# Ledger of designs, part 94: designed miniproteins, single chains, continued (2)

Each design is a single chain, and the fold is of that chain. pLDDT is the mean over its residues in the fold that is shown.

## One batch from the design tools (miniprotein)

Design m7259
Fold by ESMFold2-Fast:
Structure m7259 (fold): chain A 81 residues (1-81)
Amino acid sequence: SSALEEEGRRLLEEARRAAEEAKRAVDQGDMETARRYIERARELTDRALALYARSGSEAVARYAQEADRLVAEAEKHLEEA
């Protein structure tokens, strides 16, 4: 449904912002803030995965996959700092 797709997209956008904030925190040397934002992005990704598990929506699955990739990129940025 459109409502489920909208929720999935919203979760992706929130996860993207959290991942971007995590990368910014790493660049500023604030590793503690970076870890909190990565944790937040992971929580949002898990919520998108749970939404997919309940709905079977392929659009939500794609949003969850993209969120997972963004979290992985932020984690790699933290590890390489």
Scores: mean pLDDT 87

Design m7260
Fold by ESMFold2-Fast:
Structure m7260 (fold): chain A 77 residues (1-77)
Amino acid sequence: MSSLQQQLKQQIEEFKKQFREENSKLIELLDRAAKEAAERSRQYFSEKSPLQASIESMRALSDEVGRAVDEYLAEKA
């Protein structure tokens, strides 16, 4: 039982390591997307009404996140 328990712990730790490494890459790409969307949002709020700026900011965030996800999936394909 102790030997089997140690094997399971090692397999779980390896899985967690791989999961964290994959999440780290995705988080990095999403952080870049958020930064780009924030820069675009700042410009919108300088020039447009708050409502229009909010709509354009949400659209920009969606577009940047979509590109980050596509890039992440392309690397995995």
Scores: mean pLDDT 74

Design m7261
Fold by ESMFold2-Fast:
Structure m7261 (fold): chain A 56 residues (1-56)
Amino acid sequence: VDLAKPVEELSDEELAAIGAPYGASREGARAAARASLQMGFTTGAGLDAFMRNGSS
């Protein structure tokens, strides 16, 4: 997974790969991506940080 990519450009597989260490399903990773964008985390690295910080 390229964590420098914008979240909107990540595939469902890339989102799932970011979410997997935090126990997120593919659907859960997509929901987390939407929530992270709402909070201003626009990259894959931002999504990872959002999930690590206790969202999932």
Scores: mean pLDDT 76

Design m7262
Fold by ESMFold2-Fast:
Parts: sequence; structure tokens; C-alpha cells
Structure m7262 (fold): chain A 63 residues (1-63)
Amino acid sequence: MTPAEKLEALVELLAEGVPFREALEKLGIKAASPRELADRLLALGVVDPEEAEDLLAAMERSE
């Protein structure tokens, strides 16, 4: 699985309401901050700036 595929799968799991920590564990993503992941998603073009802000808020709420 590519890094981009893992991040796309993370967005899908969060959209399904899976908790942030559980989603990271399921995908084998090592410890990462919500901010770092949001920045990476934006850099890869997986999300728009507005979506990245919403996603960051959702990740922080699930902790």
C-alpha cells in the first residue's frame, strides 16, 4: 500500500466514524499528530484546504 493509499483509507475510516487512534492502528500508521496528517493530505491533493481544516477538527474530536 502506498503512503497516499493509506491516507485515503484514513479519510474513509474517519468519514465512517472510526476513532482516529483506531484508524491509525488498523492501517499500520505509526504515531502521527492530526495536524501533520492534515498537512500531508493537503500536500498530496487528497483534500482541499477547507476539507483539511474540517478533517483536522474531526480527528481532534475523536481523541
Scores: mean pLDDT 72

Design m7263
Fold by ESMFold2-Fast:
Structure m7263 (fold): chain A 71 residues (1-71)
Amino acid sequence: GKKEEIEQLKKEIERLKEELKRLKEELEEMEKTTDLSNREELNRLIGLKIRIIGIEFEIELKEKKLKELES
C-alpha cells in the first residue's frame, strides 16, 4: 500500500543521506592530502566528487517522489 511505499522510500533516503555524509567526510580528507599534479590522485578525487553528485541527485529524485506520495 501507499503507507508501506512511503516508509520504504524514507528508509532509502536515510541510507543514502548516511552514505553521502561518509563520502563528504572522505572528500574533505582527500582534498587535504591529494596532490593535484598527480593524475591518479586527481582522478580519484574527481571520481569521489562524481559519486557525491550522483547520490545527491538520487536523494533529490526520491524526496520528490515522497512528496508526490504524501500529497
Scores: mean pLDDT 85

Design m7264
Fold by ESMFold2-Fast:
Structure m7264 (fold): chain A 95 residues (1-95)
Amino acid sequence: LAERRERARRRLAEFAERHPDASEEEILEKLREALEEAELLPIAEELAARYGMTPREEAELMGFLLADLRPAEEVRRAAEAALARREANRARLAA
């Protein structure tokens, strides 16, 4: 698991290095490929749908998931905690 995630991260970093002018759509496509290799794509899709994410927010979530080398269940928990903290911070700033 960790080896596949590190390989996916490396490929994504190489893409970013070679294509600094890549469009948001190209970045999202490469992120989806990386998460599919890391077996994290279903988690990303479920959370993005649950929280009504924009493409930018989905890309940030995908990057967060890919950075975590823990088992998928722990990565999911960490992502949910981060999203809950984001919502709490947003509510606090709006108050």
Scores: mean pLDDT 71

Design m7265
Fold by ESMFold2-Fast:
Structure m7265 (fold): chain A 91 residues (1-91)
Amino acid sequence: LVEKLREVLTRAYKEHAKLVAKAKGASEEEAEKAFEEVGVPTAEEEARLLAANPEESIKLLKEAIEEASKLDSEYGKLVKETSEEVLKLLE
C-alpha cells in the first residue's frame, strides 16, 4: 500500500511543481528542483501517514475532494483526481 500511495503522490507533486512554475513564469529547472527537494520527501511522508490511519485518511480525502470540486482551476482538478486515486487505494 505505502509503495502505491508514494507512486500516486510523487506523480501529483511533480505535476503540482509544473503548475506552480507555469503560473509564476519560472523555468522547468526550478520546477524540477522544487519537486526533488520538497515534492519527493513530502510524498513519501504523506504516503506513510495515509497508510498508518486509513479510516481517518478516507474522511480527510473525501473532504479534500469536496473542497477541490469548488475550485475551477488546474490545481483543483489535480487535487481532486489525486485524492480520488488515493481514496481507491485505501478502500
Scores: mean pLDDT 78

Design m7266
Fold by ESMFold2-Fast:
Structure m7266 (fold): chain A 89 residues (1-89)
Amino acid sequence: EEEEKLKKYIDLLNYFKASRDRVFELAKKSLRNAEVLLETLREIRDMLQKKADELEKEGKNEQTEFYRKLADEASELIEEVEKLIEEMK
């Protein structure tokens, strides 16, 4: 179910934010782990952006802003992981 997947992705994003230092330490140990983290964050961002776009079309501005903010937070983590991957090469 799309709604269940969205909730799991929000929980996962919140886990990555709350445990950032730990998650990044694990990513630093393996380029493969860093690439998997990057792909996961991109999937989370894309799903959040899609949900925000749907809500915007429905005129649900407050909910749209909420999902846009979460997508932006995912984008910030993506940029950090991309920099980490470049430093590991």
Scores: mean pLDDT 85

Design m7267
Fold by ESMFold2-Fast:
Structure m7267 (fold): chain A 100 residues (1-100)
Amino acid sequence: GILDQLKELTKQAKELKEKIKQGEVSPEEALKKLEDLYAQLQELLKKITSKEEKEVAKETLKVIREAALELLKKTEDKKVILKAIGLALRAIGELFNLEL
């Protein structure tokens, strides 16, 4: 179901955040994986119908934002930095929309 898919994305986002924090993944690879997770989350956001699904989606958005911010500490590549900032801002925007 949608709830199980959202929980799996939350788990993957948390695991990726930890790998970024530990330096276990390159900044470019981490950014690509975060963008892929965010794209999957956007498709699931269109299908959310329950309060529980909404709360898990909010947690996933918060973790993606946190992972993007951790990525900023691990790179000096301007293109990676700008894309990570853009991803964090998009996640904040979606989180704000879910509160409305």
Scores: mean pLDDT 89

Design m7268
Fold by ESMFold2-Fast:
Structure m7268 (fold): chain A 78 residues (1-78)
Amino acid sequence: TAAARAAARAALDAALATAPPDLAEQIRSGVDRLEAALEASDGAAMNAAMAEISAALGTLPPDLARRIAEGVEALLRA
């Protein structure tokens, strides 16, 4: 639902507030592309967005990366 997606995005943004600004922006850009790809049902664009998100997550501390990954999963299930 739109409400579930908004809640998942808010949780992601809260976690990203504790990340370095450059990495937070890369992940936000990836999430924005992922959301657009989901609306368009574009599997290739979803894969590209997930690759961008995963690359940025690999440079974060493990606990923060896990929280953000969980938020992305929640967004995909919304």
Scores: mean pLDDT 80

Design m7269
Fold by ESMFold2-Fast:
Order: sequence, then C-alpha cells, then structure tokens
Structure m7269 (fold): chain A 100 residues (1-100)
Amino acid sequence: SESIHEKIRELTKKALKAIEEKDYEEAVKLLDEEIALYEADPELSDEEKRAARYFLLLSKAQALFQAKDYEAAIRALREALALEPDAALEAMLAQVEAQL
C-alpha cells in the first residue's frame, strides 16, 4: 500500500541519519523494521522481497561491523549470502571469521 511505501521511505531516511550520527544500534533497529515491512507488503513479489532483504541485511551487517558487534555482523552477512550467494563475500566472511 501507499502507506507502507511512505513508512519504508521514512525508515530508510532515519536509518541513514542514524548511520551518519554513528548510532549503529538505532540504525540496526530501523533496518530490522524496514525488512519486516518489505516482508509484510502483499504488493511485492517473492523476488522483490528477497532482493530487499538481501540489500538491507548487507546494510545491517555493515552497521554491526561499525559497532564492533562482529558476531551479529557475521550472522547478518550469512543470512544475506543464503539469499544470494556471492563467492567474493563468502571468501571475505571466512577470512573475518578466521581472525576472531
């Protein structure tokens, strides 16, 4: 619905502001809310929901790495890779895990 699209736009704006302000905990919360709204949108195809979840999980992983929550960042990145395999990201993830 138009209301869902408006709420997604507002959440995206707030998440970007939280990242700029280095409030990574708030950014992660807002990104999780955005993922839930995309999943609940009956107007989106499964492919569109998967693509949205993939990119939002990558943003969440980046915010968690900046927060130094490496365990949560690795979980978010693995969830993203399960949706869209990427050999380069898988190799980077393995290297990061080996350093922990």
Scores: mean pLDDT 84

Design m7270
Fold by ESMFold2-Fast:
Structure m7270 (fold): chain A 70 residues (1-70)
Amino acid sequence: SMAVSLLTATAINMVGTWVGAQISLEDAKLSYQSAEESARRTIEVSEDPELQEKAQRYLEEARKILEAAE
């Protein structure tokens, strides 16, 4: 499923944001940007409210990690 693949990409990029925050704020920002794009696409292509909610949670978690890294 395209939606599941995009949600997986969002989760991976959330982890990338955390790893980036440990190494470089710039890497964290790039991973967050990828998470945002994947989450937006999950919401656009999925009619499943659970997948949409999970994408939103992953994005919010990545945002918190980025904010904490500043």
Scores: mean pLDDT 85

Design m7271
Fold by ESMFold2-Fast:
Structure m7271 (fold): chain A 83 residues (1-83)
Amino acid sequence: SELEDLRARLAALDAQLEKALASIDPKDHPYLEKVYARTREFLERMIEALESGDEALREEILREAEEAEKELKEEAEKIEAER
């Protein structure tokens, strides 16, 4: 189910971050931690929306996530330009 899949993703998130931090340059850790924090927030809010059956809230969260992904991509581009 979608709810079960989201919960599984949330449960795996910390282990994925630890593995990524171990393989990535320390200079990129703040950006990576920000990406994972936003992903955690998205997953938690989506789980709440699905548990409540609020389709309008689910659509709002998806729109906000799309905007957040764009902002993070723009930040990554700026970080690369400063190297």
Scores: mean pLDDT 81

Design m7272
Fold by ESMFold2-Fast:
Structure m7272 (fold): chain A 80 residues (1-80)
Amino acid sequence: MEELERKKKEIEELKKKAMDYIGKTAQYVTEAIRLLFEADDLAKESPEAEEVRRQADELFTKANEYDKKAEEYIKKIKEL
């Protein structure tokens, strides 16, 4: 009986971690999109526009990292 309860708790913890990383992915993607809109509003040849686009790229990179972590936790849940 305790082994089944332990697996259920592990699944719940993995689900929470997956949901947290999904939330972080959505947050970083939203911020990156906002920065891209700000860059588009700036003069096309502006150094500020390039810097803002680089910041957006960094946020997309972070979002991809969190998305991969979420996928890893989802895989662990499926294997349990």
Scores: mean pLDDT 80

Design m7273
Fold by ESMFold2-Fast:
Structure m7273 (fold): chain A 70 residues (1-70)
Amino acid sequence: DELEKLKKEKEELEEKIRQLQDETAKLFAQWRTAPKSERPQLQAEIDAKHKEIVELVRKLREIRKKIKEL
């Protein structure tokens, strides 16, 4: 049962990471075509989402270790 709970948490984290990566890709596309005045704001949003992805990837790694220990 603990294994099933960890697998579900893993799946949810992988989905959240994928969503953030897709959002970041869209922001990158906007950044490439944006006026110079708008690029710093778009870059800040990209950086914020990348920071969230890094935190989620760290949690995913921890869950993978717990699954391996079971």
Scores: mean pLDDT 85

Design m7274
Fold by ESMFold2-Fast:
Structure m7274 (fold): chain A 73 residues (1-73)
Amino acid sequence: SMQSQQNFNTGNSIVSSMGNTVNSMGNQGYSGSQIQQTMSNQTNNYISQNSNNPIVVTNVNNYYNGMVQYIDI
């Protein structure tokens, strides 16, 4: 449906913004632990703001989990 497509697009926009934050912080020389802390805070805020939207919550959680695995290796 159009509503489902809009919810999916919202999730993609949030994930894109999160990726831009990771890239920006990396370019500025922040450590992985500093990036992880910032992204943990952003993830919690996005989930809180979109708690009634399972598509957004799933996409945001998947991005954060993938990022944490990348940083913590």
Scores: mean pLDDT 78

Design m7275
Fold by ESMFold2-Fast:
Structure m7275 (fold): chain A 76 residues (1-76)
Amino acid sequence: MAAEREEELRRRVVEAAEEQLARDGVEGFSYAEVGREVGVSAATARRLVEEADRKGESFVGIDIGMGLIEEGVAKL
């Protein structure tokens, strides 16, 4: 099912995002690179990370958001 595929894809995106954050930090982080590694668009990678954060499966989106706020960038 598409939903089952999306759940597995979400897990892969979260793992790739966590690996990139651990390696490059917030300043080196890119949803485009995460999406490229997993085989999805940057927009899809961002959406899946946000969904995982909301479900309590990950806090990657929150960590990235905190880094952006520190640089004075806070947007919807």
Scores: mean pLDDT 66

Design m7276
Fold by ESMFold2-Fast:
Structure m7276 (fold): chain A 90 residues (1-90)
Amino acid sequence: SEAEELIKKAKELLKSEDPEKQLEAARLGIEAAQLGLKEGDLELAGEGAKLAVEGAMKALKSEDKEIILEAIGLAIAGIGLAFEAGLKEV
């Protein structure tokens, strides 16, 4: 599925210490979570949401203000999607 492909790509990007790649992983996690919810696949939606939060949290270690601000937004979005997927904690 498209969501599964996005999750695989996000996992590869999270292996990088580059904050921009960590942000890309977070964005892909958000997209995967949204697709999972649309398809009724709560397990894929939850995995995408967790990847979004993980990527965003890693990117918060950046000294770049633009990266930090985007990471905060992506973390909040990821938490919201995790709750929609039925996860109590992310």
Scores: mean pLDDT 86

Design m7277
Fold by ESMFold2-Fast:
Structure m7277 (fold): chain A 64 residues (1-64)
Amino acid sequence: LSEDQRTLLEVVKEVNKLVLEGKLTDEQGSQLLRASAELVAQGWSREQVLEHFRRLAEELEKQQ
């Protein structure tokens, strides 16, 4: 797998965990995956993508 594919797999795993735990809805998880894929496409590093993802996930959890 490429570095980009590994980054997206880590996001997918964390999204699935948060959805399973009831912290995110399926729709919120899909939004996070799309946003992360866009950042990867823009050349963001794995660390930057994961940091941004975790920040957004925390904000979405607060909205529930």
Scores: mean pLDDT 81

Design m7278
Fold by ESMFold2-Fast:
Structure m7278 (fold): chain A 79 residues (1-79)
Amino acid sequence: MKIDVSEYVKQLVSLGLSKEEAEQVVRGAAAVAKRETPGVKSATVEGDIVTIEAESEEAEKAAEEKLKEILDNAIKSLQ
């Protein structure tokens, strides 16, 4: 599964983060989503795309929802 996080990166930059800092937030969120979602094999960040590979489609969807939750909370915490 590939998730476009470009809108999250744009929002983080608009809140005062550098592009590098926004990318670190995305990498951290991807690492947490992988750690907290059973059955996820990998979560890799390349540019504004997060690629999640999992044992099942349900695990991929759970990891996507966790990733979005973490990114939404990061944006909210900076406001």
Scores: mean pLDDT 84

Design m7279
Fold by ESMFold2-Fast:
Formats: structure tokens, sequence, C-alpha cells
Structure m7279 (fold): chain A 68 residues (1-68)
């Protein structure tokens, strides 16, 4: 699933956040979403949650929910 792929990438990187590009690529592969649409959604969530350009797990899950 997209959520499992996000969790696995965070664990592999040893970080608490992903870039919008990383979230968009996971959503492209797992959900078949347009990568530009996914990137825009990820950037919008990151901005709305008071972060400059990165998403934590909960923010990335919001992008998955919006695009599912």
Amino acid sequence: SAVEAIEELLKKQGTDTLTPEQVAEILRKELGVDPEQAKRAAMAIAKARGRDGTLDLEEAKEVVDILS
C-alpha cells in the first residue's frame, strides 16, 4: 500500500520527513496518480501544516487520503 511504502522509505532513510517528490513518486507507483497532481497535493499539505517543503508520516497520509 502507499502508506506502507511511505513508512518503509522513512525507515530506510532514518528520517521523520519526506520531500513532496518522494511522496508523489510513491503515489504514482502505488495508486497510479498523476505525478504532478500528487506533487502539488503534497506541497499544499506541507505548506498548510506549517512546514517548508517536507512532509511527516501523518501529512503524507493526508495526501494519500485526498488522492485515493
Scores: mean pLDDT 79

Design m7280
Fold by ESMFold2-Fast:
Structure m7280 (fold): chain A 57 residues (1-57)
Amino acid sequence: EEELEKLRAERDAEQAALVTANDAGDYPTAVAHAQRIGELDERIRKLEAELEARRKS
């Protein structure tokens, strides 16, 4: 659904920023991006489970 696609796009952007920060040796910034990716992954999993439950019900 639209919210899921937006979260996935945001995760992809954070992943690109994480790689850039690591390549630059900016580890504090890389850690911040990794944390945001983790938060987005958790939100994506919850939303996917919700949508799957709605389809099966």
Scores: mean pLDDT 81

Design m7281
Fold by ESMFold2-Fast:
Structure m7281 (fold): chain A 71 residues (1-71)
Amino acid sequence: SQSAFLQALGLSASSTYPAPTGTPLQVSYQGQTFQVDPAFLRFVLSQLLDKDLSQLTNEQLAAVAVQLLNS
């Protein structure tokens, strides 16, 4: 779930995030699979990295999320 993904990133689930845009992305980390909306994932990672990720594909966003969780 998105809440579990936020917890894995050390973020608060009570924060205001973008509305879901459709089909969730599957992000695998440490044997767990998280399902997160692409727009939500893009927003969260942009905030955490202080970087514009608008040009990344959904697959690239999932890869960045896995890298961030592993660092």
Scores: mean pLDDT 70

Design m7282
Fold by ESMFold2-Fast:
Structure m7282 (fold): chain A 90 residues (1-90)
Amino acid sequence: SEAIKKLEEAIEHVRKALEDPSTVGEHLSAANKHLQEAARLKPEINKLVQEAAAYAFQGALALAKGDVEKAREYFEKAIEKLREAKKKAE
């Protein structure tokens, strides 16, 4: 249950980065802290958490290059991986 709560908090932060790219650094930093805590509590989700983090990183790189649409695609993929992690953590 605590791992699920941390995953939900991480999903919300990635969603906020997607909605307001000007706050991407703040929200992805917060998401990463929650993901590290979730993976510590439920090691079986670690692969999905790492895949989500990789997509979020690619999204941030796309934003740095000014490619907002590609960044949205990557952040949406990150959220999908975190939803899979949440289902596996149940």
Scores: mean pLDDT 85

Design m7283
Fold by ESMFold2-Fast:
Structure m7283 (fold): chain A 85 residues (1-85)
Amino acid sequence: SSQDALSQLLSELQSIIDDLKNGRISSNEALLRFNDLVSSLLDSGDPELQQVASRLVQTFMDSILRGNSILEALENVVDTLQSLL
């Protein structure tokens, strides 16, 4: 279901944030993993997941344009995704 897919996405985003906070990955690696997750949603063929992907990208870009770090931008993405669950 879309809800199961979004719950899995939330877990994967939280894992990226945890890895970044604990120095297990770089900011560039976090961006690559985030891009892979977004690409998976866009390639899903599910219009609801594609709409979510667009909103997450918009949230991330808006956060970066406001001068937030990649970590802060990903935390804002998680907040946005949680609001959709």
Scores: mean pLDDT 87

Design m7284
Fold by ESMFold2-Fast:
Structure m7284 (fold): chain A 92 residues (1-92)
Amino acid sequence: SLLEELVGRERVEALDEQMKRLTAAAKEALARFDEYLAAHPDTPKEEVQKEVIRFTATVLRAIGELLQLLLEGASREELDAATDRAIAEILA
């Protein structure tokens, strides 16, 4: 693939691992939000929309940061640190 040609296969595998971690955190955050809405069925539509927008923006920014770091030659440790920060923000 083009990405493997640009950054090497081992680094693409490292990114795949980080993406799996982000996906797990995103699923957990969505499950928590679903549980909250089930407990609060009268939650205003506008509040729900605001949280969905915030969540989506946070996840997209995290993906963009990881891709940028990968292309800039960031170490495995730097990718791990960025993923840890993103997970903390997604779960907040």
Scores: mean pLDDT 80

Design m7285
Fold by ESMFold2-Fast:
Structure m7285 (fold): chain A 71 residues (1-71)
Amino acid sequence: MPSVEELVEELKKLSEEEMLKLMGERLDALAKEENTPEAVGAARELKAALSSLSKEEAIDLTRAYLRLRES
């Protein structure tokens, strides 16, 4: 699995639309790996929040979420 920083660097290279698609796929994969209703719900809520944020804000929120999940 790529690190949080590797994912963030990849996101910075993408358009906002491409970033949201990649983030959606990654969040779904992480939720599936954890296999809890809470993780699935959190991934859905994060995807909805990302669509209302700027690209920079979306990246920051994603970094925070992934770090919370790692701890």
Scores: mean pLDDT 71

Design m7286
Fold by ESMFold2-Fast:
Structure m7286 (fold): chain A 90 residues (1-90)
Amino acid sequence: MKPSLEEVKAKIEELVKKAETASKEEQKEIVEEIKKLVLDFVEHYQDPKLLGELLDHLRLLALKLKNKETAQLVLEAGAEVHEEFEKKLS
């Protein structure tokens, strides 16, 4: 079954909300889940535009977070996903 962009965005929002109340260890696990979700989706569609839309979604979610530490982890996850995708295109 092909996940839609909207389904992936909704799942990311759910995971980000979970991270705000999670322990430091659980936050790392959630960040890894977000990275895997984005990479699996982008790899399935092979479309760099979809990566851009998901990275923008992560940035917008980070801006809405009151917890600056969680916001930083979300931004770092987006950066790592971008780097991983760039490597796969080479």
Scores: mean pLDDT 76

Design m7287
Fold by ESMFold2-Fast:
Structure m7287 (fold): chain A 147 residues (1-147)
Amino acid sequence: SMAAELARQAALQAAEREVQERIKRLKEEYEKKVEELLKKIDEALKNKDVEKLKEYIGELLMLTNDTLSELMQLALQALEQGNYSLAILSLQAAIEVLKETIEILKDLLKRIDDPDLQEMIKNAIKELEEQIEVLKELIERLKKLQA
């Protein structure tokens, strides 16, 4: 029936819009929390407080992991519904979050003179870059399954 087809199209549009709004909210929450952490990091840098810098960098990595986990959950939900395009959108958002964290860490690496903390940051950057490559491979695989 025409009514059943229109209802199906409306449901698909509503689901896509819901995922897009959730991605937007997750990014806004991530950016807001990052801004507050960067203020604390700036104070710790001025005070040469290596212990607080380790703590705040740890908080940044946890925030990144939590945001990534939520975006991955949205991707998995989309895959369960056979919606490869929404899954790809969520995975692309995860890559963007990872890239933003990497750029922050690269900036911090230039501003920190503690060797142990520099090594911790370099290792974190490498792990996040490796995660981006895994997500890119997953996106390419999903694109082939969609074709």
Scores: mean pLDDT 89

Design m7288
Fold by ESMFold2-Fast:
Structure m7288 (fold): chain A 84 residues (1-84)
Amino acid sequence: WEEYAKAVLEKIKKLVDKLENTDLSLDEQKKILKEIEELKKEALKKAAEVFGVGDTPFYKKFLKEMEELLKRMEEIIKEREKKS
C-alpha cells in the first residue's frame, strides 16, 4: 500500500505542477483534471479495499497529502478561471 500511495501522490503532484507551470490548452487542462480525478477515485477505492474503515496512520497520512494536492489544484483552477 505505501509504495502504491506514494506513486499515486507523486503522479498527482506532477500533474498539478504541470497545470501550474505550463501554458496548456483548455483541452490539455481538461485531460489533466480528468486524470487527477481518476487517480483520486482509484486510490480511494483501493484504500477502502485494503483498510476498510481507514483508521490506520498510513491511510490518514495519504488522505492529508491528497487533500493538500487537491487544494493546490483548486487554487490553480480558480486563478485560471479568473484570467478567462
Scores: mean pLDDT 70

Design m7289
Fold by ESMFold2-Fast:
Structure m7289 (fold): chain A 86 residues (1-86)
Amino acid sequence: EVDRLEREALEELGEAAREASKDPETAKAVLPLIEQAVRALRERDYDKAIEYLEKAIKKAKELGNEKTAKELEEALELVREAKELS
């Protein structure tokens, strides 16, 4: 069910973007990386999606935004599953 995992990952990325947007520093650093991950995922470029998500998680953690980091980690696991099943 690659299509289901992709949709769930996009939903989690939307939640992460909403959470990141609550803090201006997190929004500035993390939203561009989430946008790149969403673009890569829609193109089924799972390797790029994983790369951008790993960067976004690192930035969120560096900024102390654990909620955004957690949502991004959930999205990353869904993308990794989609890659394995594709």
Scores: mean pLDDT 85

Design m7290
Fold by ESMFold2-Fast:
Structure m7290 (fold): chain A 63 residues (1-63)
Amino acid sequence: SVADLKEEILAHYREHPELDEELERLLVRFAIEVSSEEAQRLADLIKEHPEDLEGVEALLASI
């Protein structure tokens, strides 16, 4: 489900706050199943501001 995918993305990011290969795979799934625009926004945010946990949580919650 979308909720499960969001939780998977957030859980991985909390443990590994960087745009690694696993997070990129989760974001590809998010782009296909939910929104390519929001997946790109998440990727850009994590790449530019990997420490911004509040921003990542807020963006995921907005979807």
Scores: mean pLDDT 85

Design m7291
Fold by ESMFold2-Fast:
Structure m7291 (fold): chain A 75 residues (1-75)
Amino acid sequence: SEELALQALEALAATKDVAAVEPLVKALNEHPSAYVKQYALFILGDLSLVPELKQAVEQAKVFLKPEHRAKLEKL
């Protein structure tokens, strides 16, 4: 369910924990819904602004497809 996926990503983002990064990367790369992918992209962008999560997000960029990484870099 798209709605359940969006709610799960939102809950993970709210924890502000490094454990949220891997599910967001997976959703951005693999999820069939364009809305879920866009939401995961924006959440990753927001998490990159959190000092404690900056390194984890930066390291996770290597696992993103090139087009998704380019969009994240422009945020």
Scores: mean pLDDT 78

Design m7292
Fold by ESMFold2-Fast:
Structure m7292 (fold): chain A 63 residues (1-63)
Amino acid sequence: SAAQEALKQAEIALRAGDVAAALAILSEVSDDPVIAEALRRVQAAKNAAEALLALLQVSSEHA
């Protein structure tokens, strides 16, 4: 699904330390409630490592 692909691409961006790229990827699919939750948590993160942890938690909750 588009949501699963967005989560995977956002994870790749965050592992590279690129929070801005992850936010851009998630915002393209923000009408999906799982992606909207991931976007909010990533936006609240202080750094890429915290954002990655938040993204992985959302992915595991909806797997």
Scores: mean pLDDT 83

Design m7293
Fold by ESMFold2-Fast:
Structure m7293 (fold): chain A 60 residues (1-60)
Amino acid sequence: ITVYVDGKIVASGSPEEVIKEVLKLKPKEVDLVDSTGKEGDIVAEELEKRGIKVNRHILG
């Protein structure tokens, strides 16, 4: 999973690592890229619960 803020990679890796890094930054909006959707669902739900808007991009 990879997360972008304003076109820059801010986190990449496991759902847990990505959530941890994004929550340090506390952005208002992120772009979330994953290939399966399953791990992206976990990350998106946690970030949205904390008031972060998630734009999802599933590559396959």
Scores: mean pLDDT 80

Design m7294
Fold by ESMFold2-Fast:
Structure m7294 (fold): chain A 75 residues (1-75)
Amino acid sequence: MDWEKFLEKLKEQIEQLVKEAEELKKQGKYDEAIKIYEGILEGLDYIIPKMPEELHPQLEEQKEKVQKKLEELKK
């Protein structure tokens, strides 16, 4: 399996979902934005243990970025 291509695709999908969540936040749809961020975090929690260990730091970095956005939204 080409894990590097999978990782690039996954990062692109995360960026798209973050963009959608930020747009929902701008519209005052906080519950919908929260659901998107929580979905990203659940997906990352599922996939990280399944991927090669060498790629874990990059995915953990993505997880931390999303977690910070979610915490800002819940304030």
Scores: mean pLDDT 82

